Designed miniproteins, single chains, continued (3). Designs and how they scored, part 1

Every score and structure here is a prediction.

Each design is a single chain, and the fold is of that chain. pLDDT is the mean over its residues in the fold that is shown.

## One batch from the design tools (miniprotein)

Design m8001
Fold by ESMFold2-Fast:
Structure m8001 (fold): chain A 94 residues (1-94)
Amino acid sequence: SMEQIDADFEAAATPEQVREDAEKMRELVEKLKTATGPEKSELVARIVGLFLRISLAEKTHPEVVKLAREGLRALDNGDYDTAIELFKEAAEKA
């Protein structure tokens, strides 16, 4: 129902949930630095999933979404240390 969708969106948009998602992205990138093979693909998929959830909060937490997007760009370029710092900053801004 629309009411359930609104409730799920509101839960994803809370400062607590956004902060937890950004912090989890940081933790997953730290694991990604040493991951190989199938584990690397699984970690990347999880990071992307967390970003998609954070992106739903763009209207309420635009700075957090911006930092998370910049972190994904750093990750795509193989700059794991920059991605970790950006996701950490995103969590601090939430």
Scores: mean pLDDT 79

Design m8002
Fold by ESMFold2-Fast:
Structure m8002 (fold): chain A 79 residues (1-79)
Amino acid sequence: DMEKARALHKALEDARAGKEVEPSELAKEEMERLKKEGEENISTLDEEAQKLLEELLSMDVNEQIKALAEALEAARRAA
């Protein structure tokens, strides 16, 4: 669903801008979908990546959005 992806993208942009983000239900649903896809692929990851993914999956949706926004900013700075 493109609207869910768009809602999550907006939440990530707001979080990256340092705004306090309360993610919409659409953003939360997209995040849950990504969690499920991550769980389905966990067996293909190395041990360190599996551990990081398990930590992410144990977070609240708000914490997951914040962590993802921080990771995207770190990746952007490293590039």
Scores: mean pLDDT 66

Design m8003
Fold by ESMFold2-Fast:
Structure m8003 (fold): chain A 99 residues (1-99)
Amino acid sequence: EEKLAELEKEIAELEKYVSRVDNPVLYFLLAIKYAERYQLTGNPADLEKAREYLEKGKKLYEKNPNPVYMAYIRLAEAEIERAEGKDVDISKYRRLLEQ
């Protein structure tokens, strides 16, 4: 419940910013947050949104590639796969973004 409320706040803030600035990192973060919300709610619309934002971010990445974005892409893909019930280790990808 508390985690869901925090996640809703984070999603709302990211959606507010991405509507004004097309930044691939914002799309990848939205994909991650929607995948996390799907794990809490089981709402298939959340998983669909996670996939949509990942694809939007990838399109922006293709226009102007930056190696830093690859870590975000891999983390978002791993979070979506984990939300789909696949057994994936995301710790190394999260560490790459923090280091």
Scores: mean pLDDT 79

Design m8004
Fold by ESMFold2-Fast:
Parts: C-alpha cells; structure tokens; sequence
Structure m8004 (fold): chain A 91 residues (1-91)
C-alpha cells in the first residue's frame, strides 16, 4: 500500500503549500514518521534524513519558531518521504 501513501503524501504537500496551518504540519510529520519507520531497511539513508528533519521540526516547535519555519521543515520531510516511497516502488 505504498502507492496509497504516495498519493496521501502528495496531497499533504499540496495542502502545506496552500495552507501553513499547524494541523497540516502535524499530519505531514506523522505520515513522514510512518514512512521512515516502514522504509528503514529498504531506504535507510532517506529514512535517516526524514527522522533528522522530524527531530529538527520538534526542536523548532519547542522553541516557538514561526509557523512559516515549521512549514518549511515539514515540507522538506514530506519531500524526502515522497522520494523514499517512489524509490521503494521501483523494481
């Protein structure tokens, strides 16, 4: 069901580009975390990069960073997640 996750990731990316709302950022982070966990063995380098971006997002959130900065990091995590899923779907 990686194809379904890819579609959900692409829809969330569009929502993040249109709306920088915290709810969308949280959804992007959650789905990216799921992708990193599922693809840890198949795409270890991308999984690690996703986890690093999610850690960065969590630290920025704790510091009360502006919504736009949180959105940028969430978008980066989401783009890495999209790349990881696309590579995992390649034979």
Amino acid sequence: MLEEKLKELEELKKELEEKGEMEVINRAASLSAEVAKELKEKEPELSKKIEEKLDELAELRKKGAPLEELRKIALEALELSIEAVKKALEE
Scores: mean pLDDT 83

Design m8005
Fold by ESMFold2-Fast:
Structure m8005 (fold): chain A 90 residues (1-90)
Amino acid sequence: EAIEIIKKETLEVLEEYKPFISESKYEELKKEFEEGYEKSKSPEEMLEIAEQIIQKILDAMKNLSPERQQAIQRTMQRRLELLREKVEEL
């Protein structure tokens, strides 16, 4: 169930940071992730898609202060590392 875990975690990140990006950007990124999810058949492909989506969320938050952007980036990087470790253990 590695793909399911990646999907759940990525959607949770999108929901958590939705207030810090626009509604249109949230919808755009969610659609992009769902399209990638439908076409992906491996956990490795799903992790790559999740990393891309998370990077785009960070890019969408460039209107925030540099200090806040850096704090969010560190939090997301730690979350991605934990996700990779969970997938690798499966």
Scores: mean pLDDT 78

Design m8006
Fold by ESMFold2-Fast:
Structure m8006 (fold): chain A 86 residues (1-86)
Amino acid sequence: ENILDDLSKLDEELKNASPTAQFVGEIIKKFIEGEMSAEEAAEELVEKYEELYPEEMTEEKKEEIKKEIIKQLEELKEKIKKEKEK
């Protein structure tokens, strides 16, 4: 399965997604396009998750989620770069 095909599908899904899903996808897209750092994208996503689940979002939990999002975003960017180099 091609990461570039997944990104094309994501763009089409964003057009029909809920406002929350559209926001999440837009943040990820900005990160992939180099308009936003992984840390900035993770902060935006964590703030959105805190808005949806405020009772579960302690400072420790926010830091754990932020680190995991940063890791996943950097891994995604590396995979996209490797696909372009093929």
Scores: mean pLDDT 71

Design m8007
Fold by ESMFold2-Fast:
Structure m8007 (fold): chain A 76 residues (1-76)
Amino acid sequence: VEEGKKNLEKGKEAYKKGDYDTAISYYRKAVEAFEGVDPKGAAEAYANLATAYHFKGNDEEAIRSAKLAADYLAKA
């Protein structure tokens, strides 16, 4: 959970700077840390991942991540 929160924070910092590739990398690490442990944290990480993919122009990954965010939120 702590590692998930740290990676989510680092991802948000990268996203704020417009570094979407770095943001995606950290959000993916946050997802890995939250999966199976914190469904709400996983949902937030997937939602941020979807937004970062959208701004990168990777719409397929953005849609997939958004659906996963909704699925994890339903488990919370």
Scores: mean pLDDT 82

Design m8008
Fold by ESMFold2-Fast:
Structure m8008 (fold): chain A 59 residues (1-59)
Amino acid sequence: MSVDEAVARMRADLAARGVAEMTVSDARAYAQRALGLSPEQAQAVADRLLAEGLAVPDP
């Protein structure tokens, strides 16, 4: 799975649920656990969601 594909899937999941956002750590964990991405790919997905305003920085 590509980073772009994973980002698109996570955007669709958030939109379908009507939920707001997740932390960068939650996005990384979801990408690794649910999508089977490497730590490097999961970080790239989390960074992109942060840039789009769909993830927030960890407190």
Scores: mean pLDDT 76

Design m8009
Fold by ESMFold2-Fast:
Structure m8009 (fold): chain A 58 residues (1-58)
Amino acid sequence: SISDELIQRVLELSEGKSLSESLRILQEMVLEAQKFLSPDEVRAIASRVASILQDRYD
């Protein structure tokens, strides 16, 4: 699905980056996704990515 593709893209781009850089990448993806996804879909993507990033940086 497009949601899975966006999650994968953010995680790939944030690999080896600092938390602040990873959050910037996530924010850019959210802004772009808002143009063509529903608020619920954007929230689901952001929540999943945030959960994975939280696990990385704890």
Scores: mean pLDDT 80

Design m8010
Fold by ESMFold2-Fast:
Structure m8010 (fold): chain A 61 residues (1-61)
Amino acid sequence: MSKEEAEKIGEEVGRELAKKGWSPMTSGIAGGLKAKEQGASLENSLAATEAGYRAAKEVNA
């Protein structure tokens, strides 16, 4: 899985969970875990976590 693919997964999961009332941090972590579950490396899973956190913050900004 590429970094770009992992970040996209993180953003999608992070936005969805934030819309349901999850905190940005928890939403980001869930996004990173989803990317890792789908075969992302540790490095790309961390990038997905950051992307999900950022997307989650924007939902309630």
Scores: mean pLDDT 83

Design m8011
Fold by ESMFold2-Fast:
Structure m8011 (fold): chain A 93 residues (1-93)
Amino acid sequence: MTEEDDLELLERLRKELEPYVEEVIEKYRKYLEEKGLTAEEVVEKARNSPLTREEMEIAHFAASYLETGDEREAALNVQLLIRGAEEVERRRA
């Protein structure tokens, strides 16, 4: 079934991304610190302004972190969205 295939894909991507989660967290945290933006301010900016690809990734990380309180899960969710989108585009091509 499609749902089981999607779950298997997500599990594969999680295992692939797990070793890099700490590095991804550090990258996103450093971006927010260098820009002087809080997670809430990034989410608010996303609602009121067009975003670059990088700003969109940071906004998704900030939103996930505000909901979960877990930086690892937030970083993993963002990377899974990116990889999932790439996989969908690959299958359509």
Scores: mean pLDDT 71

Design m8012
Fold by ESMFold2-Fast:
Structure m8012 (fold): chain A 110 residues (1-110)
Amino acid sequence: SMAAERIREERERVRRAVEEALKALDNGDVDGVLKALDEIVRAAERAFRIAVKYKEYELGLEVLDETIELLDRLLEYAKKKGAPKEIILRIEIAIGVVALMRGVLKTVGL
């Protein structure tokens, strides 16, 4: 379906934004990390909204689950690199927002 294709495009945007966040962390680019985190959350939110609208619950849940796993790995890497507390907090907030969307989607899909 066109909706499934759009959700897969948002999945690829999440993956690219995670790669940009990792690169920004390696370069000590705080603004770059924050921008990439915003892109991750926005892409996950678009995937969530499409999944709700078109009842693509299984694929939407897969994308949100992958996004949480990628953000958890990003958080662990940021802590290992000694990233500023602001970065750690912003990644934790991003995880919380995506987890909330996942919880809503799981409830609506039942």
Scores: mean pLDDT 92

Design m8013
Fold by ESMFold2-Fast:
Structure m8013 (fold): chain A 56 residues (1-56)
Amino acid sequence: KEELKEFLKSLGLSEEEAERILALPNGSQMGAYLASLGVSEEDLQRVGKLLKELGI
């Protein structure tokens, strides 16, 4: 999960925002929250790939 947190921070999110996203119950909720923040479709695809690699 550290890799996902660092990736989220690389998208311009604060550590607090990354922690909030990681506290969500599943990848679908994480994706919906990121989309609401205006994260691009390309970056959402990268998050989805990373979530699959981490088994979330």
Scores: mean pLDDT 74

Design m8014
Fold by ESMFold2-Fast:
Structure m8014 (fold): chain A 105 residues (1-105)
Amino acid sequence: EEEKKKVIKEVFEEILAGLEGTTRILLRRYEARGDAEKAAEVERKAEELREWIKEKEKEALEKVYSKEEIEEIIKEIAEKAKEAGLMTPAFAVGIAAASFIVEKS
C-alpha cells in the first residue's frame, strides 16, 4: 500500500512537471509574438488541467488506484492536453515518464 502510494506520487510528479514545462514554452512563444490573448488562454487552460490532475492525484492516493486505473488517468490527461492545445514535446516526455513508472511498478 505505501509502495503503491509512492508510485502514484511519482507518476503525478512527472505529469505535473511536463505540464509546467509545456506551459512555460507556450507562454514564451505567445509572449514573443505579442499575443497576450493566446498567452492568457494558455494560462487559463493549463490551470484548469493542473487543478483536474491534482484532484485525480488526491482521489488515486485516497483509493490507492490500481495500475490499470492510473494508466487510464494518464491516457485521459494526454487527451485533455491535446484538446487544450497543451501537448508539446515537454508534456509528451512527462507523460512517457509517468507511463514508464506505472509499467515498471
Scores: mean pLDDT 87

Design m8015
Fold by ESMFold2-Fast:
Structure m8015 (fold): chain A 65 residues (1-65)
Amino acid sequence: MEVKVEKIGNTYIVTATLGDITVTVVTTNQSEDAAKEAAKKKALGEALRRVREQLEQLLRQLLEE
């Protein structure tokens, strides 16, 4: 998982990328580690949803061939 962190004043903007899944978390007055964990958890939740969608897409392609 790719994690990018930007700090603007006391605000952290954390972008987590897992494959084609990108999520951004904006937090103020939290530690960088807390912001990273929030972004990672959000990305993992989206990954589970996308894996289901990708499996459905593959099944449709196989059935329509």
Scores: mean pLDDT 76

Design m8016
Fold by ESMFold2-Fast:
Structure m8016 (fold): chain A 78 residues (1-78)
Amino acid sequence: SDMYDILLEALKILLKEVKENPKKYASEPSEEDKERIEKLESGESNEIEELLRELLKVMSSDKIAEALQPIVQELLKK
């Protein structure tokens, strides 16, 4: 699988975990994160951008990176 497929799968796994355990993953988005969401809402987006937008509504970008890293590492162990 290419890096796009791995990232897409990892984002789907993380979003599912966030929906199942919202309190565990909750963090305040920064003002920069809120501006990023607004820009993504105004344009055409691919599936990765749609998943990132949903995650950014409930998690800071730093928290997403922290949570995503072990999921990506697990998918790369093939």
Scores: mean pLDDT 74

Design m8017
Fold by ESMFold2-Fast:
Structure m8017 (fold): chain A 78 residues (1-78)
Amino acid sequence: TTVKVETSGTSSGEAKVKVTVTTDDGKESSHTVEFSTGGKITGLEAKITGLTADSLQVELTYTHDTKGTTTLTLTLQL
């Protein structure tokens, strides 16, 4: 199983995370999560914290231009 995580943030205070999972049998699925950051962000990082046969956990850390750093965890069903 292969996992690809892509992140983007906007000056309007929205962040987007796209996760693409390719299983060992060649099946590909993608999941997109959008959330409000409350303002402009200067950094967005994604870290895989758990992977099972049927689920993926991703830890997101974003840094706001004026409000500091926030961390949240997403659980995606494969």
Scores: mean pLDDT 73

Design m8018
Fold by ESMFold2-Fast:
Structure m8018 (fold): chain A 86 residues (1-86)
Amino acid sequence: DPEKLREEQRRRSLELAPQIEEALKARLNPAEQAESVRELLGVRRGILNGDVAGEVARVLALSPEEQAALAREEGWTQEMIDLIRA
């Protein structure tokens, strides 16, 4: 059920976002962190929709505001959304 899968992914994102943020901060500069979060957003959506390459390309083509809006839609935390805008 794609709708249940999306709800589960949103919950998982909220649970894991602080851990991912801390791992990124430890290893990457802010620009690299932002890029990694944008790629992860595209990959995650692409796995659900069956088109990883297309969703990654789509997400990376969006403005920072549109990327942030998509991350909110997917249930990402404010901390992860702030990384997209960094």
Scores: mean pLDDT 66

Design m8019
Fold by ESMFold2-Fast:
Structure m8019 (fold): chain A 85 residues (1-85)
Amino acid sequence: SEKLMQMAREHLALAWDYLQAGDTAAALEHVKEAVRKGEELAKLNEYEQAAKIYDRAAFLSEMMGDDELAEKLREKANEYQKKAE
């Protein structure tokens, strides 16, 4: 869904902006919302789009210092990328 991808990208952009402003708590909430949209994309078999959302969310999680969340999200990105045609 184009709408789900757009919503996920908007949350990731907000997470980046909050992180640059030093608001890690707000950044994390937006990363979580983007991941939720990525899960919905995966349920629709839009695996390439889901993988892109999870990959960006992993990068932002690593920038926030949450290495455990970042690894989890990278694993999901790799899984969905393998499922993409």
Scores: mean pLDDT 89

Design m8020
Fold by ESMFold2-Fast:
Structure m8020 (fold): chain A 118 residues (1-118)
Amino acid sequence: SLEEYLEKARELARELAEAVRNGDQQKIDEVFERFLKLLSEVSGVDWLKELPERALKYLKEAFVAYARGDPAKAETFYLNYLLALGLENLQKIIEKMKSPLYEVELVIETLFEELRRE
């Protein structure tokens, strides 16, 4: 269910915040990979693995910046992620999705909200 995915996103956000506090780069990488797998489960497509490497890098930097308590930097990285992804690629991904886009957006927003809290 969507509710189960949102709970998993919150758990991943707490693990990410702890990894960032501890300076555990290997754990940061592991948690980010698990989050990408969660988004793939929600969307029903492996679209995040098909994203340009630059887009994935910026998305990860956004999560880390949020976990460090720098929302302005996080928002800048998230904007760079969207620009690197591009509108045409996003439209093609939406056509492949088996779930509504808003569910993917809710999972991402839930992770950012929990990171801001921690």
Scores: mean pLDDT 83

Design m8021
Fold by ESMFold2-Fast:
Structure m8021 (fold): chain A 79 residues (1-79)
Amino acid sequence: MEDLIKELKKKIEEYRKNRETVLFRELQAAIESGAPVEYVRKLAEKLSKEQLETLLKFAREKGASPDVIEELERVLKEK
C-alpha cells in the first residue's frame, strides 16, 4: 500500500513537470500572438517560480503588452 502511494506521488510530480514545460511553450506562443491577459494569468499560475521568471524575461524582450507583463509580475510575487 505504501509503495503504491510513493509511486503515485512520483508520477504526479513527473506529470506536473511535463505540464510546466508544455504550459511554458503554450504561454510563449500566446504572448507572441497577443492573447488576453486573463488567459495568460490562468496558465502562469500553474508554472514554477523559475519558469515564470524566464517567461517574464521573454515577454519583456518580445515587447508584450504592459498589462500582460504586470500580470506576470503579480503572479510571480504571489509565489
Scores: mean pLDDT 74

Design m8022
Fold by ESMFold2-Fast:
Parts: C-alpha cells; sequence; structure tokens
Structure m8022 (fold): chain A 69 residues (1-69)
C-alpha cells in the first residue's frame, strides 16, 4: 500500500541519518529522488531535521504518502 511504502522509506531515510552518519542535507537529496520539493519546503525540512527529527518524520511521511498515492 501507499501507506506501507511511505512508512518504510521514511524510517529507512531517518535510520541513515541517525545510525549511519547521513547529514540532514544528504537526507533531503535522497528524499528528492522520490518527491519534488520546492526550495522553501527543502529549507523548512532542513530546519526541522536539525531541531526536531520526530516532527520531520511526520512531514517526510506525508510527502511520500502523496507521491505513492
Amino acid sequence: SAEEKAKELTRKLLRKMTKEGMSPEELIKELEKYVELSEEEKKELLETLKKDPRAAEGAIYDKLLEAYG
């Protein structure tokens, strides 16, 4: 389902950042392989990833859910 794909990819990207040393900037580049983001959306996600990764998880999930649905 779209929900399962969005959830799995969101968790995979966040694991790369938290466990494998991927930077927030690199996570956004990886995310752009799956969804198109405006410059404003990229800036907001970058700030959220640096300040509150849990809030960023929800935002990433929503973007991926739209792309897969």
Scores: mean pLDDT 83

Design m8023
Fold by ESMFold2-Fast:
Structure m8023 (fold): chain A 87 residues (1-87)
Amino acid sequence: MRYEVRVGVTGLSEKSARAAGEAATLQALSKGEVVRIEGVGNAEHLPRVRAAAEGGKREAEKRGQRPEVRVVRDESLDGGFVTVTAE
């Protein structure tokens, strides 16, 4: 079964974005193996998106997992978010 947690990082500091990515990954880990972490944001919000994705990656790696991590720049977005997928 596929389970997804999405976290918005618009308006967060990089430290808060990292913590949000960690929390989303802990929630996904309760449902299955975290297989993918996907971030999307405009150029302004990419540092926050990357912080959240890195936070999530570290939490999954602490459990011996090796998720695919992808971060994409999308200038049509006014903001950024990260999606953590468990299977």
Scores: mean pLDDT 86

Design m8024
Fold by ESMFold2-Fast:
Structure m8024 (fold): chain A 57 residues (1-57)
Amino acid sequence: SQLEQGQRLLDEGKDYGMKGDWEKAIQRYRQAAQAFASFPEQSRLAQQAADSLELAL
């Protein structure tokens, strides 16, 4: 499902973040937001995570 796909992408983003690969973390969070397109709150939170990392770099 798109919800499961979005969760996998979020988990991948968190993993990249833990490894210090911020660019890949941002990309995965953006992809998670797209996968969550039918889930507005989860999509917004994923976008916010990506935006926060991008602004911090």
Scores: mean pLDDT 84

Design m8025
Fold by ESMFold2-Fast:
Structure m8025 (fold): chain A 112 residues (1-112)
Amino acid sequence: MLEELREIAKKLSPEAADALATYVVLKILGLPDEAIEQVRETAKRYAKDPEAFEKAFELVDKAIEEGRGLEVARILTQIAREKLPDSPYAGVGAIAVARALGDEELLKAIRE
């Protein structure tokens, strides 16, 4: 599962990977479905490969259901940063959301 997610996530744009990581953090923290869907729609807009994006989204939802959402958020944040290593904004979305919502343990875990 996690290896399959890494492979599919490499096909996503950096923005789509970061938005998907943000989606995971919002869902773990129990935000309203409306707010979560807005992040999903943003991620879809930046997806270069819609099929890869939908598969990544399905794997993310399954991982959250299995209690592995934190690992997935970390993987997606790392991939976004690896795709844009010189960008100060790569992987920031998930980190910013975790901090804003006050979960310091989640923030520490996704920051590696």
Scores: mean pLDDT 67

Design m8026
Fold by ESMFold2-Fast:
Structure m8026 (fold): chain A 68 residues (1-68)
Amino acid sequence: MSPLEELEKLFKEIASTLSEEEVEELERRVVQAYLDAAARGESEDAIVARATEEALKFYEEVKRKREE
């Protein structure tokens, strides 16, 4: 599978467990990470990797917040 397909699958899995507001925040953070990496002239693979890292980081933060 391409890195983009894996990111899309991950996003769908995470989004299914989140509220509408949390999905909006996830989308904002992922898009911002993507744009920042692109602005730095990183490769397409690196840009997707940065977006994936941000999505996973946000998901971990949400899970931690729900347990507190």
Scores: mean pLDDT 77

Design m8027
Fold by ESMFold2-Fast:
Structure m8027 (fold): chain A 62 residues (1-62)
Amino acid sequence: RVAEIRARLAELARELGLDTTQRAGLWDLAEHPEEAEALLARLVADGVLSEAQARRVLEVLS
């Protein structure tokens, strides 16, 4: 499960051109998918991801 989510997020990270810090945030999401919406809101608030990038991540996790 976690490995499959990580693989999908890795493909999305390549598509969006995410840097190392942004990808580290996505790995936290892969470990805690039940908290994905709250974790994504935090990543946007911290300036790690844009709102558009966070929406794309939610679409992949849904």
Scores: mean pLDDT 76

Design m8028
Fold by ESMFold2-Fast:
Structure m8028 (fold): chain A 73 residues (1-73)
Amino acid sequence: PERVVDEVEVDDETLAAARAALSPEELAALEAETRDASLGELLDRFAELAARATPEALARAVLVLARIRERLA
């Protein structure tokens, strides 16, 4: 839902922190995974990662959320 997406402020600092938490290889893999994903697939992935509540999963969730926001624009 839009409210859930809006609750997480995806600013430059948050994105930088998320990228710093992942290796370049992990970032490339996530990019490839999400590149051709549908909005529904991205939402499912975000919910899955957010439920994990580990630092790495939350970093991936932030990057997936940024993709969702781009698709909704």
Scores: mean pLDDT 71

Design m8029
Fold by ESMFold2-Fast:
Structure m8029 (fold): chain A 99 residues (1-99)
Amino acid sequence: MADRRAAAAGIAQVAAAAEALIDAGDFAGAAALLRATARALRTGRSSFPPEVRAELADLFEAAARAAEAGDAEAARAHLEAAVRLAAEAAGVAPEDLPA
């Protein structure tokens, strides 16, 4: 439980950092952060099951592609979906995760 909450908080923090980069107009920085996070999810160990890790990685890669295209709305939608999935896997509401 605690480990999954910590992992979900980490996902929320990455999403918040990527959104801050997008708000600053640093789409390239946001894309780089999101691709690095997706790679870590695919190759690393996590408190999330492998299926959840794969889905989170897919969402972060989709957000990175949207950021590379300059599509802030699509990038935010994918990041919101990733935070919701992580929160659900941790058994908490998305709004209860620290940024």
Scores: mean pLDDT 83

Design m8030
Fold by ESMFold2-Fast:
Structure m8030 (fold): chain A 91 residues (1-91)
Amino acid sequence: SRESSVLTGANIAGIGAGVLAKLVGPDEARRWAEEAARKHKELSELSYRTMRGVEAALASPEEGRREAERLKELGDTAGYNVTLNTIEIVE
């Protein structure tokens, strides 16, 4: 489904961002996440929300956990899980 495809892409993006942060440093990965979030802002609310979570996680674990809690409150379980997974990969 469209949702399943978006969630799969978001999981891959989160894993990729975490790996990139380990290879090139968190600042480079953060810039990539910001650019990805900006591009996705016009495509899909679900995709944009998930990318915002990834961006927050790359900024700091605290920001990531804060955004994850917000996603959980919105019922966005997939965005919540991707955001937490990104925090774990980066930290």
Scores: mean pLDDT 70

Design m8031
Fold by ESMFold2-Fast:
Structure m8031 (fold): chain A 65 residues (1-65)
Amino acid sequence: DEKKQEKKAEEVGKEFLEGMEKDPEKTKEYGEKASKKLSETKEAEGGIKSVNFATEQRLEELKKK
């Protein structure tokens, strides 16, 4: 199922998202790394969108602090 592929890619992205939350300054770099990693797999398309959305949402929360 396509949703399972998205979940799998999303779990890979979570590792980078946790790093971004610890170092907001490097959030952009972590996001780019995650996107490139996911793009290397054919399961990437859904995961990239999920990672981008989560990254934006986390950045907003971090700015609010």
Scores: mean pLDDT 63

Design m8032
Fold by ESMFold2-Fast:
Structure m8032 (fold): chain A 65 residues (1-65)
Amino acid sequence: NLEEIKKIAKELGTDSIDYEEIKKKAEERLQAALATGEPAVERVAAHERPKIEELLKKFEELLKK
């Protein structure tokens, strides 16, 4: 489903539908979360990581269809 893939890509900060590009953006998002978390940068990353991992898992499942 292209719409679902597009949505996941958007949440990760890209318009790409390529898995490798989306995964790269997910890594960049995690790095940004570490950099911009103010009082507890590690906690910001911990909060974002499960969401990003779930999005990537969902994206991979969509590719199997």
Scores: mean pLDDT 65

Design m8033
Fold by ESMFold2-Fast:
Structure m8033 (fold): chain A 87 residues (1-87)
Amino acid sequence: SEKEKKANEEAKKIHKENPGTTVEQQLELVREYIRLKAKLDPEETKKWLEEQIKALKEELAKTDDPELRAILEGLLKMLEEELEELE
């Protein structure tokens, strides 16, 4: 959607203005990778996302560090959003 394109452009602008890699910028790079992968093979990408989500939920269950948990929860949410777009 246009709103998603605008959000992606805004995030790219933030990255250019702040060349240090933030968690939000790292998540955006992963999202771009997933979307490129989905353009090549949406069915394979869907299966890969399902496997990554499962593995990430298992890792979250074992993670006690609150900073790492926040990063993993952000990644999980993004992966679940991308999976829903393919369903």
Scores: mean pLDDT 74

Design m8034
Fold by ESMFold2-Fast:
Structure m8034 (fold): chain A 64 residues (1-64)
Amino acid sequence: SALDAQRAALARLYAELLEQLQAGKISVEEAVARLEAFAATLDDPAIRAAVEGVKRALVSEAER
């Protein structure tokens, strides 16, 4: 389904951003901006809520 495709895309984006953040290639602010840009392409409230959860998880990981 389109929803499953969006979840898969979000999971891949999160993995890529987390790897780049841990490697020091991007800032937390840049990673959050990329997640917000992804969320802006979405109309489904459930996926938008998942993006907000991923943003919090990414910020938490950056604090380690």
Scores: mean pLDDT 79

Design m8035
Fold by ESMFold2-Fast:
Structure m8035 (fold): chain A 93 residues (1-93)
Amino acid sequence: MFTGVAKEFVKLAEEAIKFLEELIKEMEEKGQLNEMVEKAKEAKKKIEEKLKELEEKAKKGELTTEEASKKLLEVKKIVEELEKELEEYKKKK
């Protein structure tokens, strides 16, 4: 359970970072330098910081199942909020 939750967090965080990098690149290639690009960059930074914190605690043997689960939910929330904002952005004309 403990190891599985930490592994799921790392996988989700890495997939989210890759998704955000591809989104930023696509928007920049289309000349869309706007608030949405900055929000995507900020979301990526927050996910990278949470991944670093989890890896540091795991290296020290201090990572708990509760903390790993909390970090997983925080990353999911960041991704969900950004996806919602992206959908709202696409509806603006």
Scores: mean pLDDT 74

